# Ledger of designs, part 47: designed miniproteins, single chains, continued (3)

Each design is a single chain, and the fold is of that chain. pLDDT is the mean over its residues in the fold that is shown.

## One batch from the design tools (miniprotein)

Design m9611
Fold by ESMFold2-Fast:
Structure m9611 (fold): chain A 68 residues (1-68)
Amino acid sequence: SSRREMAEKFKELQEKYGALPVYKEDLGDLEPLKKTMEELGYELKIKELPSREEAEKEARKIEEKIKE
């Protein structure tokens, strides 16, 4: 089942990164995945990112600070 496979991959990402980074516009699409992960005994931890456009703008600002 693709949903179960997705839940396992998301668990691995959470183990690696501490939480799943998700763009604000994608949060609603995670509700079915969250339910599947809870059914499998996993806790879904989400780090909300700004919109993709806002995230790109913030990434550019950070890159400029690093390049100084």
Scores: mean pLDDT 70

Design m9612
Fold by ESMFold2-Fast:
Structure m9612 (fold): chain A 79 residues (1-79)
Amino acid sequence: AEDAALFTGLGLDSNFIPTLVAEAKAKGLSRADLEKVRNRVIEQKRQDAGKPLTFAELTTQPNVWARRAIDEVAAELGK
């Protein structure tokens, strides 16, 4: 419940957030690693603000950013 709260308000599908947290934990991510994932999603959202996005990209991008951030943090833990 607490870990899911890290992703509230980021524009992610609320039904996707529990799946996201479960996958991150399955990859060995700690609470601190989940905070890194959250910060990467916030930064990506900020960088993509004002870009000419299609309607499909506008509706799916937050979930894509979150997935990518988990994979990036998990890869860093493997080094």
Scores: mean pLDDT 69

Design m9613
Fold by ESMFold2-Fast:
Structure m9613 (fold): chain A 87 residues (1-87)
Amino acid sequence: SAEELLEKFEKAIELYRDKLSEEAYEFLKKLYEEMKKLIEEGASIEEILKVVERGRQEALKKFPNDQLLQSLLGLILHELKLLKEES
């Protein structure tokens, strides 16, 4: 479910907190909060996917050398796409 994915994302952010810059951590927390709000409002997986895709594009511009940030965003995007295929 989207709720389970959101919880997994939060756990991943906290697990890798010490390996992320403060700016990258704040970026991920902001994206997490945007996803949480959409899920609480009953948004579709497609709407959530668009927000994460936008976040990934912003991360590539702001943090071009942050492989960990890019990998975390890639993983969450992949899992959202799998959820969309199941719906």
Scores: mean pLDDT 84

Design m9614
Fold by ESMFold2-Fast:
Structure m9614 (fold): chain A 91 residues (1-91)
Amino acid sequence: SEAAELVKKAMEALKNLDVDTALEHFEKAFSLMSREEQLALLGTFVDEVKERFSELTPEQARKLLDFLREKAEELETSEIDEELEELESKL
C-alpha cells in the first residue's frame, strides 16, 4: 500500500538521521491511515526515536518529540506520554 511504502521510507530516513524527510513521509503515512493504524505506527515511531535518540542533535530531537506529542494529542492517547517525558528530560 502507499502508506506502507511511506512508512518504509520514513524509517529509512530516520535511521539515516534525515529527520525532515522522515517527518514528511510519516505525516503523509498518518494521513492515509485509520486511527487504529496510526496508534500502532505511533508506537513503532517512538521506539525508533528512542533507539536513535543519542545520535540526534537537540534541534532534531525537539522536532521529533514535537511531532510525536502533536500526533498523540490528535489521537487523544496517553500511551506514549511517559516515553515523551523521559526523552524530553534528556534535552
Scores: mean pLDDT 86

Design m9615
Fold by ESMFold2-Fast:
Structure m9615 (fold): chain A 97 residues (1-97)
Amino acid sequence: AEERIREAVERFRPVALELYETKGASMAEAMRLFAEELRREGDELLAELVELTLRALEALRAGDKEAAREELLRLAELLEEMGLLEEAEELRKEAEE
């Protein structure tokens, strides 16, 4: 799982950065495009991970700390299911702060 995530990030990082830097408010759009590409490659779990990350970021931007905490906890659960135990624990600690 970790190596596939690293490969996907390396492939799409330049595109995501270009979209983010060019349009400012379009990090959400860049992440949606990233999730769509992951689905096309058959990586549905990783696409769901990206979508949950986007939900958490949108909740944080809206100032809804409780909703953001819930989305971060859901993201941590998905990371555990993917075998990313260290990353899941880090997100849980962030959600508690």
Scores: mean pLDDT 67

Design m9616
Fold by ESMFold2-Fast:
Structure m9616 (fold): chain A 89 residues (1-89)
Amino acid sequence: MSVEGATVTLTDSKGNKKVFKPKNEEELKEQIKKWLEENAETPFTVTIRLNGKTETINAENIEEAVEKIIEWLKKNAKPGDEVHIHVHN
């Protein structure tokens, strides 16, 4: 399943927000990793909301969070979807 053409919104409990449209899986992975490195404090929880589905990921580190987010999005996201990812610190 492709994340190309989806809109991704990253938010945290401090009011930080980033919106982007990944061109490919590598850009999606890089943008999420960078945003988490700047805004997340380990351990943290990530909530993903997509098409009425909610996934909660507990992460001990950024690499684990990125891997789990990408795997879930590859299974559930389609081009044109709006994905909301919220980080709980």
Scores: mean pLDDT 81

Design m9617
Fold by ESMFold2-Fast:
Structure m9617 (fold): chain A 79 residues (1-79)
Amino acid sequence: MTPAERALAELERHLGRPLPVAEGESRIADLPELADLSPLQQRAVEGLIEHYGLDPEAAARLLLEDPAALAARVREREA
């Protein structure tokens, strides 16, 4: 399991639900930090970014460094 895959699993655990999957092609595939994710996992991260209006680079960094903080930001956007 890569660091990016582990971080994504931790994010899903903190949210208590699976991530939404973005429609179409993933635009985060060019981010080196997320290159180890499967296409489906990349679309899930992009869906989260698009649905909650997050900055892609900041969201990718936060996912790898502190997935709990990213989950908290997602919940704040839903409130």
Scores: mean pLDDT 67

Design m9618
Fold by ESMFold2-Fast:
Structure m9618 (fold): chain A 71 residues (1-71)
Amino acid sequence: MGKKLVEEARRAGEEAVKAIEAGDDAAVEEQQARMTEIAKEAAKDPETLKGVQEVMRETLERAKEVVEKKE
């Protein structure tokens, strides 16, 4: 069931934040592509999609903190 997709999205989000901190644009693009594929698969189940969207929101908040710290 969709629990694995939500866990995979969380892992991809963590890797994306690390890539942003490192300034690795290629790694950021790779994790964004991965998250997009996870979201497409999650779209088959509304409950799973909501879980993935929540992880994406948390990832965006963390990314904003990293960018803000950089000025």
Scores: mean pLDDT 78

Design m9619
Fold by ESMFold2-Fast:
Structure m9619 (fold): chain A 90 residues (1-90)
Amino acid sequence: SELIREAIMLTASGGILVISAHVLLKYNSSKEELEKVLKRLQEQIKQLQEVLARLKEANAPQSVIDEIQNEIAALQQTIADLQKEIEKKS
């Protein structure tokens, strides 16, 4: 369905943001660069939560729901890691 395609595209986008965050963390990037990717990750989680709600209303397969929930959890962990590093640079 179109909704499942939207979910796949959002999870792929989220994965790219996670990779970007880890690269910035690995190479000791500026606080400003870390804050920029943090904001993008927060926006990504909001979009994934909205899609997750729509998938549940559409009675999407539990496997799809679980995958989106796991992606949200991974993004939340990356946000926590970024916040810790930003605090250290303050």
Scores: mean pLDDT 86

Design m9620
Fold by ESMFold2-Fast:
Structure m9620 (fold): chain A 98 residues (1-98)
Amino acid sequence: SLEERKKILAEEAEKLNRPDLAERAKKATEEEIPKLKAQIILARIEELGKNASPEEKKELAESYEDVEEQAKKLSEMTPLEQEVIRAVLELAKKMKEE
């Protein structure tokens, strides 16, 4: 449900120390959810780039080939989805090349 999605997004934003995103999640319309979810994912990617555990780094490195395959369909994605996939790909590449 919309209410459930809003609660999950707000909790995720608060865990990332992003009260601005948490407040937007609480007030989000259904139309705003995809963009807000992408912004929270991007904030999580930034946090993982700085503070990933050894286990998280291994999982991210192992996901590289799968994300690279998804990136082949980049031209078929919305600009927002493209931004998320590019960010995930760069994070996975960084963890693989450590």
Scores: mean pLDDT 81

Design m9621
Fold by ESMFold2-Fast:
Structure m9621 (fold): chain A 113 residues (1-113)
Amino acid sequence: MREANIAAGEAATLLLELRAAGRPDEEIAEELAEFIVEKLKEGASEEVIAEMMGELLAMLAGETEEESARAREEGERFGREMWERYQAGEPLEVIKEEIKRRLLEAMRRGAAR
C-alpha cells in the first residue's frame, strides 16, 4: 500500500474515533490538524498530505458521490498548498491553524444542514 493511502486511512480512522468518543468539533479539528502537521514534520510527501486532506474533507462535506468527489478534490488542493507553504519555510503553528480552520469550516457546514 502507498504511504499516502495509509496516512489517509489513519486520518479517517482518527476522525471516526474522535466522533465516536463524543469529542467537540473544536477538539476534533485540533487533533486532526496536529496529526497532519506531525506528518509534515516527519517529511511526508505532497501526495501524502493531499490525500489526507482530501479524505477528511470528503468525509465531512460529501452527502452525494458528486459532493464527496468535489470535497476530496478541494481537500487535495488545500493539502498541496499547505505542503508547499511548509517547504517554503512557513511556521508549523501557522499551517496547523489554517488546517484547523478549514476542518472546522467543513464541520460547521455539515452541521448546518
Scores: mean pLDDT 83

Design m9622
Fold by ESMFold2-Fast:
Structure m9622 (fold): chain A 64 residues (1-64)
Amino acid sequence: GDATLQRIRDGLVAAGVSEEDAQRLVDTARELNASVEVVERAALRVALGASVEEAIAYLRRHAP
């Protein structure tokens, strides 16, 4: 749900991701109707050092 996406966005910003990049990731997740599990895995990749571009590619690869 939207509350989960907002929490993920806040976590990305807290981890040092720019507000623009964090918003881009969650907007892409909404557009793709990605599952919460897929979005959480994408966010975790960024927190562990992956680029936002790699996380967005992960979302696109695993979205229905």
Scores: mean pLDDT 82

Design m9623
Fold by ESMFold2-Fast:
Structure m9623 (fold): chain A 57 residues (1-57)
Amino acid sequence: SDEILEEFIDLVREYKKKIGGTYLEAMSLARKEMKEKYGLSDDELLELERQVVQRFL
């Protein structure tokens, strides 16, 4: 769980850097990659997104 969260945070940061867009756009791309790579459910992905928002805010 912690390793998955850290990888998700890292992906969001990398996409934000690469695209220069919004955090929502970066999270959307990171979500797609995590879903494909780990087979995470939509509920699990939403929880990761909430933790990223809480950590950055």
Scores: mean pLDDT 80

Design m9624
Fold by ESMFold2-Fast:
Structure m9624 (fold): chain A 61 residues (1-61)
Amino acid sequence: MPSDEELAEKAIAGGGEMGAAGMPAEVAGQLSRDELLKAGVSEEFAEEAGRRAAEAARQAA
């Protein structure tokens, strides 16, 4: 199993890709957070990763 940190980094990268594809940053962040929570990542890591995924999506747009 990948670590919480590895899952979070992958979700952040995915957020950037979603933003580059035209997805709104807030939606990209929410999707990343929800997928991490489903994968068993802690709420704190999932929320931070979701926030950073949204930021990556904004930067990619």
Scores: mean pLDDT 78

Design m9625
Fold by ESMFold2-Fast:
Structure m9625 (fold): chain A 85 residues (1-85)
Amino acid sequence: SMYEELKEKLKEITQKLNAAKTDEERKKEVAEMKKLLEQMVELGIPESKIRHMLLEVGSLVDLANPKQVKALHELMVYAQKLIEK
C-alpha cells in the first residue's frame, strides 16, 4: 500500500529528527516530512488517516526536548494548512 510506504518513510524521518544535533539537521528533516505530507494529500489519502499518522509521529518525538516540540508544532501547523484547503 502506498499509504503504508509513506507512513514508514515518515516514521524513519521522525527517528532522524530525534537524532538531529543541529538546527540545520532539524530543519532538513522537517522539510522532508512536509514533502511526504504534500505527497499524501496529492495521492488523495484521507484527512483522517493523515491525522492518525501525525498522532503516531507525535508519540515518537522527544517531547522533553523544546527544539523537538517546536519542530513537531511546525509540522502540525503545516499539515493543518494542507488538509483544510
Scores: mean pLDDT 81

Design m9626
Fold by ESMFold2-Fast:
Order: sequence, then C-alpha cells, then structure tokens
Structure m9626 (fold): chain A 84 residues (1-84)
Amino acid sequence: GPGREAAEEALRLAEERGDRLSAQAARLLLEAIEHIEKGNFLEAEISLGMALISLGVARRLGTLSEEVERLLEEAREYILELLK
C-alpha cells in the first residue's frame, strides 16, 4: 500500500545519501508493517518506537532531508491506520 511504498522509497533515498539513521528508521517502519500483517502488534509497536527515536536523532543532527522526512511521516501515518 502507499505507506509501504513510502517507507521503501525513504529507505532507497536514505541509503543513496548515506543517511544511516533515516535508513534505519525506514527499515524499522517496514518491520512494523510486517509485524502488523503477522498479528504481532507488540513487536510492531516496538519497531515503530525505535523508528521514531532514529528519526529524532537524524533531525537533531541535521541529516534528515525534507523529502525523506515526508516519506517517513507518510509511512508512520499508514502504520497508525493499520493499528486501528
């Protein structure tokens, strides 16, 4: 779905830029989606929490590009919809 595609594109762009923290956030959001699809809601919440920590660090270090941030936020919103 759109959120998974956003997370995959964020991962591609972050890896292309060498932005390790944003790449880790994108991988964790993809892991959260996979855990939700398997019914592993606790693991999904843990992966989501770790993704938000990685994003916060990237933001503070100034490594987070506007495009990658937007895509990661789209993926996060999608995950929150899946948890409803």
Scores: mean pLDDT 87

Design m9627
Fold by ESMFold2-Fast:
Structure m9627 (fold): chain A 85 residues (1-85)
Amino acid sequence: TELAEKLAQDAVAVAQMALDGKLSPEQQKAAGRQLEGLTRQALEKGILSPEAAKKLLESGRALIAGDAETALKYAEEALEIVRKE
Protein backbone atom coordinates (compact mmCIF):
# COMPACT_ATOMS: atom_id res chain seq x y z
CA THR A 1 0.00 0.00 0.00
CA GLU A 2 1.02 3.67 -0.37
CA LEU A 3 1.08 4.04 3.44
CA ALA A 4 3.36 1.00 3.86
CA GLU A 5 5.76 2.33 1.20
CA LYS A 6 5.82 5.79 2.83
CA LEU A 7 6.62 4.26 6.25
CA ALA A 8 9.50 2.23 4.75
CA GLN A 9 10.77 5.27 2.76
CA ASP A 10 10.68 7.42 5.93
CA ALA A 11 12.62 4.69 7.80
CA VAL A 12 15.31 4.69 5.05
CA ALA A 13 15.52 8.51 5.19
CA VAL A 14 15.93 8.55 9.00
CA ALA A 15 18.57 5.78 8.93
CA GLN A 16 20.45 7.71 6.20
CA MET A 17 20.35 10.89 8.34
CA ALA A 18 21.79 8.89 11.25
CA LEU A 19 24.53 7.42 9.00
CA ASP A 20 25.37 10.96 7.75
CA GLY A 21 25.79 12.13 11.39
CA LYS A 22 22.76 14.46 11.21
CA LEU A 23 21.13 13.02 14.36
CA SER A 24 22.37 13.20 17.96
CA PRO A 25 22.49 9.87 19.88
CA GLU A 26 19.31 10.95 21.74
CA GLN A 27 17.53 11.84 18.46
CA GLN A 28 18.62 8.50 16.93
CA LYS A 29 17.19 6.54 19.92
CA ALA A 30 13.96 8.58 19.79
CA ALA A 31 13.66 7.93 16.02
CA GLY A 32 14.17 4.19 16.58
CA ARG A 33 11.46 4.09 19.27
CA GLN A 34 9.10 6.10 17.03
CA LEU A 35 9.72 3.68 14.13
CA GLU A 36 8.98 0.68 16.40
CA GLY A 37 5.68 2.27 17.52
CA LEU A 38 4.56 3.22 14.00
CA THR A 39 5.51 -0.25 12.70
CA ARG A 40 3.45 -2.02 15.41
CA GLN A 41 0.43 0.20 14.66
CA ALA A 42 0.75 -0.38 10.88
CA LEU A 43 1.00 -4.16 11.44
CA GLU A 44 -2.11 -4.15 13.72
CA LYS A 45 -4.08 -2.20 11.08
CA GLY A 46 -3.07 -4.61 8.29
CA ILE A 47 -1.21 -1.83 6.44
CA LEU A 48 2.13 -3.67 6.76
CA SER A 49 2.97 -7.37 6.22
CA PRO A 50 4.64 -9.34 9.07
CA GLU A 51 7.77 -9.74 6.88
CA ALA A 52 8.12 -5.97 6.26
CA ALA A 53 7.25 -5.22 9.92
CA LYS A 54 10.03 -7.57 11.12
CA LYS A 55 12.60 -5.65 9.03
CA LEU A 56 11.36 -2.22 10.21
CA LEU A 57 11.47 -3.37 13.86
CA GLU A 58 15.06 -4.60 13.32
CA SER A 59 15.87 -1.17 11.78
CA GLY A 60 14.35 0.61 14.81
CA ARG A 61 16.33 -1.57 17.25
CA ALA A 62 19.55 -0.83 15.33
CA LEU A 63 18.84 2.94 15.56
CA ILE A 64 18.31 2.61 19.34
CA ALA A 65 21.64 0.70 19.57
CA GLY A 66 23.45 3.44 17.57
CA ASP A 67 24.07 1.15 14.56
CA ALA A 68 23.03 3.37 11.64
CA GLU A 69 24.51 1.06 8.94
CA THR A 70 22.44 -1.93 10.14
CA ALA A 71 19.36 0.32 10.51
CA LEU A 72 19.69 1.47 6.88
CA LYS A 73 20.15 -2.11 5.56
CA TYR A 74 16.99 -3.34 7.33
CA ALA A 75 14.97 -0.27 6.27
CA GLU A 76 16.03 -0.82 2.62
CA GLU A 77 15.07 -4.53 2.90
CA ALA A 78 11.65 -3.51 4.27
CA LEU A 79 11.14 -1.08 1.36
CA GLU A 80 12.04 -3.86 -1.14
CA ILE A 81 9.52 -6.24 0.51
CA VAL A 82 6.74 -3.57 0.47
CA ARG A 83 7.40 -2.76 -3.22
CA LYS A 84 7.12 -6.47 -4.18
CA GLU A 85 3.74 -6.77 -2.38
Scores: mean pLDDT 88

Design m9628
Fold by ESMFold2-Fast:
Structure m9628 (fold): chain A 64 residues (1-64)
Amino acid sequence: MIIENEKKAAEALLASDDPRERELGQKMLEAIENNDFDGLMDTAVEVLKLAVDRVIDKKEEERK
């Protein structure tokens, strides 16, 4: 039941303060509902890349 974990990830993104993360969360949720696994994988990769960049930026700001 992999789809339940994907939905939780999408909902977490939708709750983000960043509108770009919200849009990615919405796309992921729609891909899940349409059984579009290719779109789901592409969106997941984009989310991971954005999350990595954000963690790097946040770490730099926290060091101030």
Scores: mean pLDDT 72

Design m9629
Fold by ESMFold2-Fast:
Structure m9629 (fold): chain A 73 residues (1-73)
Amino acid sequence: SKKESIKKEIENLEKDYKAEQALVDALRAGTSAEADRMAELFGVTRDQVLATEERHLARIKKEIENLKKEYEK
């Protein structure tokens, strides 16, 4: 059913959100070696990487909220 498909999509996005939140937390704590590598690779600052990942986290959250609204219809 459509609702079951939406529920699975929400579950997958919640897993992605947890992974992205962990990355953002590590970036803020200054403990992410991957963030330092991304900054060097793309020629950007660590703060720019953090800002990009925070925007991505916000998009995932909004997508989950939109799907939850669709699930309740």
Scores: mean pLDDT 80

Design m9630
Fold by ESMFold2-Fast:
Structure m9630 (fold): chain A 99 residues (1-99)
Amino acid sequence: MENPLLAVIEAGRYAYFGDVEKAEELAREVARINPKLALQFAQEAIDVGTPEALRMAASAALTLVELGYGEQAKPVLERLAKSDDPEVRELAKKGLEKI
């Protein structure tokens, strides 16, 4: 049994230390285990606004779209599509195209 709250805490820790790929992996895992928590996490990560947090938010939101939560993820993806980070914008646009 995987603990989604522990995954959120670990994702934030990896992002803080600059391990973006591991943080993104954990953000996607949270979305698969608990979509509602992942949506809240993505919204909070946008408010933090660091490149690592925005990439985690984009990865979680894209996974939510793939799981059928596209309408709920759409506002998050629209905010991320305006990011100064090209990778974040590409992930967000990819998610929006699937809705």
Scores: mean pLDDT 76

Design m9631
Fold by ESMFold2-Fast:
Structure m9631 (fold): chain A 88 residues (1-88)
Amino acid sequence: VLTPKELAEKLRAAAKALESLGTPGQLAAGKALQDLADAIEKKDPEKVVKSLQELAKLISTIEDAIPSLDPDVQEGARLAIGLARSVQ
């Protein structure tokens, strides 16, 4: 089980990797992951829900990018997808 800090760190690593791929959709996904990580660390439930709703729109973009990510950051991307699906 990940702590909120460990979860936020994995989400930020995935965000950075997505941003490095450079397409507008991947940049948007990276920003959404970064916003979610910040909301989790700040323990702001309203911002967590808002960030998850934004990620829910980007699930396909994140899924398509996973094979291009290093294994270390793939876990963070899959965690983000799981969380985003929980609010659909």
Scores: mean pLDDT 82

Design m9632
Fold by ESMFold2-Fast:
Structure m9632 (fold): chain A 87 residues (1-87)
Amino acid sequence: SEADVLAALRAVLPAELDALARELARRAGSITNLLRALTQVKDSQGRPLGDFDALSQLPPEVALRLVLTNLAPEDREAVLRAALGLL
């Protein structure tokens, strides 16, 4: 649900990204849909954020936490904005 996405994002992201977290939750509607968008994005070094098939074997909230915490802090906003553009 949108509420599940928002809760998962708020557990990892700083308060200054809350507006972005709310928009991501609204447009994704589910953690699985957000993960699908994120796996189509690359970090600032051109590295893929993860493999969707592998991540889908994990509980959705665990998979999302792994993707977000593996991102360098300086890449998080840019990557999340890119994912928002795919939703």
Scores: mean pLDDT 83

Design m9633
Fold by ESMFold2-Fast:
Structure m9633 (fold): chain A 97 residues (1-97)
Amino acid sequence: MLERLREERERLEREMEELAAQPESKENKLKMIELAEETARLMAEEYRLLGDPDVQTAENGAKANELERLLVEGKYEEFRKKALELGYDPEQVDALL
């Protein structure tokens, strides 16, 4: 399945490149949108099958945003606890407070 999804995505990306090389028209713009939507669908399916690093990257980004939110809110005790749970060194965490 994975190889098939990647081959199909590569074909769509090639079609998008060909359209981008053509003069701008309403028809070409609509086709580009269709190809982009299908590419996004295939990538999402690939990520689901792989348990992909991009899913983990998105999760890590969410955790980083949570730590920044706690700092902005002045919730320093919750920030410290959460950072330590995520494996940050206590001395480094205390230096930020």
Scores: mean pLDDT 68

Design m9634
Fold by ESMFold2-Fast:
Structure m9634 (fold): chain A 110 residues (1-110)
Amino acid sequence: MKEKLREEADKLFEKGSQYLGKGDYEKAVEYFEQAIKLYEEAEGPDSLRVGRVYAMLGYAYYKLGDYDKAIEYFEKAVQAFEKRSAAGDPEAAELLERVKGFLDYIKEKK
């Protein structure tokens, strides 16, 4: 049941990543927004996967020139990664530093 939601979210995340790689940022956003809903339902808002999707949404909005949405989604990614890092996840700690650096860059540019 929970695994089925995760599998569907994984497929949507993969499609979003493919469109992001092709420069189709609007379609990437559409697929990532669908993936995040399923990941949150399956794993809760503070999971590593949820944080990763928020970071990808932030990047896609940044590429679209929507800096307000980019900041919003990167801040959501930071919150998720901070929770995981505090729980002892070293991968979340590494991702947290990267997202914070990029978030600071966008805030300075704005």
Scores: mean pLDDT 84

Design m9635
Fold by ESMFold2-Fast:
Structure m9635 (fold): chain A 91 residues (1-91)
Amino acid sequence: LADGIDRINDLLREGKLAEALTAAESLLAKYPESADARIAVAKVALEARRRGQTEIADRAEDLLLAAGGTANDFIEADIELGVEDIRRAVA
């Protein structure tokens, strides 16, 4: 699980949104009840939407909803992405 999340975070940092979506889909399929896996999918959805990749964002959102995802998963993902953005800006 942790290794899968790390890979998704690395792919998002590299702007590889399609690969990040594929990795997130695989992670969620393997750990369908994991909040961390749902948050990873939500991070892909938010980052894709920010970058204008609406098709990837829509697919990630549909995947999260099918897995029982909630608004809290998106809130947590947004916090994590915001913290990562601040860390990169300071570094």
Scores: mean pLDDT 76

Design m9636
Fold by ESMFold2-Fast:
Structure m9636 (fold): chain A 74 residues (1-74)
Amino acid sequence: MKRVTIEVELTAEELARLGISTPDDVLRMELVDPENDPEAFLQRLADALGLTPEERERFLAYVKEHGTRRVEEH
């Protein structure tokens, strides 16, 4: 199997700066893409988080610039 992981850490301060509304004090996630399509996975994750279109654009831009991408094979 192939696994693509994108790691992102957002503090409450960073979340506020990005305009993302969430009850979590800190958002840190490892985005595992089992389909090897991180773009489609990020869109689905944004939908699951209930982000507005503006929050989604900021989230995606932030992950692309600051996220660490890893590829693992089993």
Scores: mean pLDDT 59

Design m9637
Fold by ESMFold2-Fast:
Structure m9637 (fold): chain A 86 residues (1-86)
Amino acid sequence: MLSVSLDLSTMKESFSGDLPPVRERGYLLEGSRKDKPHRAFGPDSVSPEDLVRFLQEWVKRRAAEEGTELGPEADDPSVFSVREDA
């Protein structure tokens, strides 16, 4: 299973509260706590770049909904950690 993560502890502001995992477009999205990275899980048939873009868009949408300001790192794909699990 392909997964990517983004640690928002380096961002200017953090999301508030804990949310249950969300399924969207076949991906599993996790995260909302200041002490826990935001993560996305997808099938191995999806490219790592597509999963990074999906997590990036979800994080930006979530930040906009909460009025949270994200740093320039949110636009840098190198801050996302990609892992392929067997």
Scores: mean pLDDT 57

Design m9638
Fold by ESMFold2-Fast:
Structure m9638 (fold): chain A 93 residues (1-93)
Amino acid sequence: MSLLLVITLPTSEGPRALIQVYEDGKLVDSTEVPATFEAIKKAMKEIAEKYKIDAIAADEHPEVVRAAKEVAEEYGIEFLGSVEKAQELLIKQ
């Protein structure tokens, strides 16, 4: 199972988004972008074209949720909602 996780990181220069790809519980790719809708959407689309993503999980940051939902809809990927639910799936792999 290939999971895409998006987590917001607080920084002194403003919020950033950590975007991680897990394949069968293993971290295979990681990138960091500004926590803006456009930057997150662009990075997620590049990842979805490179990896066959089965599910997307995002934290509750509005720009992150909006970008994740739009990419999930565009690519036909399941949106899991919470990062906690995705972490439960990773532990079982």
Scores: mean pLDDT 78

Design m9639
Fold by ESMFold2-Fast:
Structure m9639 (fold): chain A 67 residues (1-67)
Amino acid sequence: MKEYVVTSHFPSLEVAKRGAEAALKAGAKEVTVVPTPSGYAVSAVSDSEETAERVRKAMEDAGGTPV
């Protein structure tokens, strides 16, 4: 099974935490939050392309920008 990784950039840790929670709620298996020079990157792992699309939308709705 191929894993799908969706990454979005967030302006602050508070927004990144909301993004990570939204990704898990949308069906992501695992999320990782990493500090960047301009904010935070949240990477979410999904089992399917359909779940990855849902995760991406959930993170965008939470204030994330796709990378």
Scores: mean pLDDT 81

Design m9640
Fold by ESMFold2-Fast:
Structure m9640 (fold): chain A 89 residues (1-89)
Amino acid sequence: EDKKLEEETKKKIEELKELIKKGELNDEKLLELYARGLLEHIRELLKKGPSKELLEKMKGIAEEIVKHAPEDIQEEARELIKEIEEKLK
């Protein structure tokens, strides 16, 4: 388990949620950059066998990305949601 990657991912999840909530990521390009970075962290962390709690948080933020991000990012987020759901079974 990469504890630093887990902590960084949790922090980025909360940061992205707050930025979306405040409407500060209404710029599509900024949202894309944040979403891409977070999805890469999630993908890397999935290789490490994250906890059920972290899997649920990662699924939650990926679902938020699907709601707010451009089409190409939405597709990547949906693929990660599917992978997370398989690990939650």
Scores: mean pLDDT 74

Design m9641
Fold by ESMFold2-Fast:
Structure m9641 (fold): chain A 77 residues (1-77)
Amino acid sequence: EEFDEAVQRLLEATDPEEQNLAATRAVSAILKALDEGNIEEARKGADRLAQALTEKGYPEAAAQVKRVIDEEIERAK
């Protein structure tokens, strides 16, 4: 829910500031899912957020999101 809203806001936002805020909210939702033990949800969330960031023209941010979430998943082992 919170994650889906954040991704939708990112896709609809035209201002870089609004895009950054939406991406930050999406990352927070992914980290919350990971803290709750929903590793599969966190991984799928990272993939969806990375796709949205790439679509908006931020492929480096997309790669960074995937790296950060992969590191957090490894630490959760």
Scores: mean pLDDT 81

Design m9642
Fold by ESMFold2-Fast:
Structure m9642 (fold): chain A 64 residues (1-64)
Amino acid sequence: LYEQGQRHVEQGRRAVEEGDLAAAREHAAQALKYAVELDKQGDTESAQKIKEEAYEVLRRAGAL
């Protein structure tokens, strides 16, 4: 879960760098879904880290 969330954050950051803001928003949304699942499993620290990084991607993609 954490690794999957991190992969989506990484792909979102690359999409921002390439100017594909739609792909960046989609990857950030997927990362947030993994963060929700981490939180449900009690891994609140990993969930918060993924959320912060996903929100960074959304901000850079103009979605925040």
Scores: mean pLDDT 83

Design m9643
Fold by ESMFold2-Fast:
Parts: sequence; structure tokens; C-alpha cells
Structure m9643 (fold): chain A 73 residues (1-73)
Amino acid sequence: STWQKIIEKLEKEIEELKEKAKDVPEAWPAVKEAEEALKELKKAIEEGAPIEKQIGLILRVIGSMIEAELIIK
């Protein structure tokens, strides 16, 4: 499914960000927020939450990942 592929991609990208952030403590809050938002997104999909909530959560994951990347660079 489309959601399964999106989740798998986000998990891999967050794992890569965690590795890059090991020596950049200022990025840790954004990385942690991305992880927490992804966990909430997975639960929302499993529980059949409204599509608007699922979209909001994916945007939250992406936003946190962008923030982490901007800090790490």
C-alpha cells in the first residue's frame, strides 16, 4: 500500500538522521519529534483514524525531519 511504502521510507530517513545527529545534540529534539510523530502516525493508520489526521501527522514527521537536517548541516 502507499502508506506502507511512505512509512518504510520515513523510518529509513529518520534512522539516517539519528546517525548524522549523534555528534549534533542541538538536533536531537527535532529527531525525537520526528520519531514520536511517526509512532503516532503508525497508530493512527492501524486504528483507522480520519485521513486528515493521518496527513497532519505525516506533515509533522516531514517538518521535524527538515528541521533536524537544517540544524545538522
Scores: mean pLDDT 85

Design m9644
Fold by ESMFold2-Fast:
Structure m9644 (fold): chain A 65 residues (1-65)
Amino acid sequence: DYWELLLKGMEAGLKTLENDPRTSQADLQLFARSLERTIKEMEANGVDESLIERFREIKKRVEEL
């Protein structure tokens, strides 16, 4: 599944940002914008809500950094 592979990539990306002390505000903003765009595309394509919620959780975690 395309979205499941993308989710795994986004989870790995979040872990990288959380663990790198050099992570800038620009890095966090770019990642959050990418997640927001992906979530909107998933909603437009009628993707399973439980999968969309996993992407929303990643975005929330980025916003907490």
Scores: mean pLDDT 82

Design m9645
Fold by ESMFold2-Fast:
Structure m9645 (fold): chain A 89 residues (1-89)
Amino acid sequence: MEKIEKLKEVLNQEFDSVEEAARKLMEAIAELFDVELPENISPLEYLKLLYEQLQDPEGREAFEKAVGSKELVDQIEKKIRELLEKAGL
């Protein structure tokens, strides 16, 4: 519950840079799944891989089940797309 609210805050927050926004989104998603991130991980690369996973029906269904909301997953996908487009990816 608390982790979902944190994720929602990040999705609605404006950031000064694409890199900062990508990092905050990556961290919120990793916290939601209790995943430890490597110290030198690229936030944009992480989000690009996640975006590709969300294009696979099985990957999307697994993510929707873990998040507990299809609407929130749709918001995550949209935010990732916006960040990747701003980064020229």
Scores: mean pLDDT 78

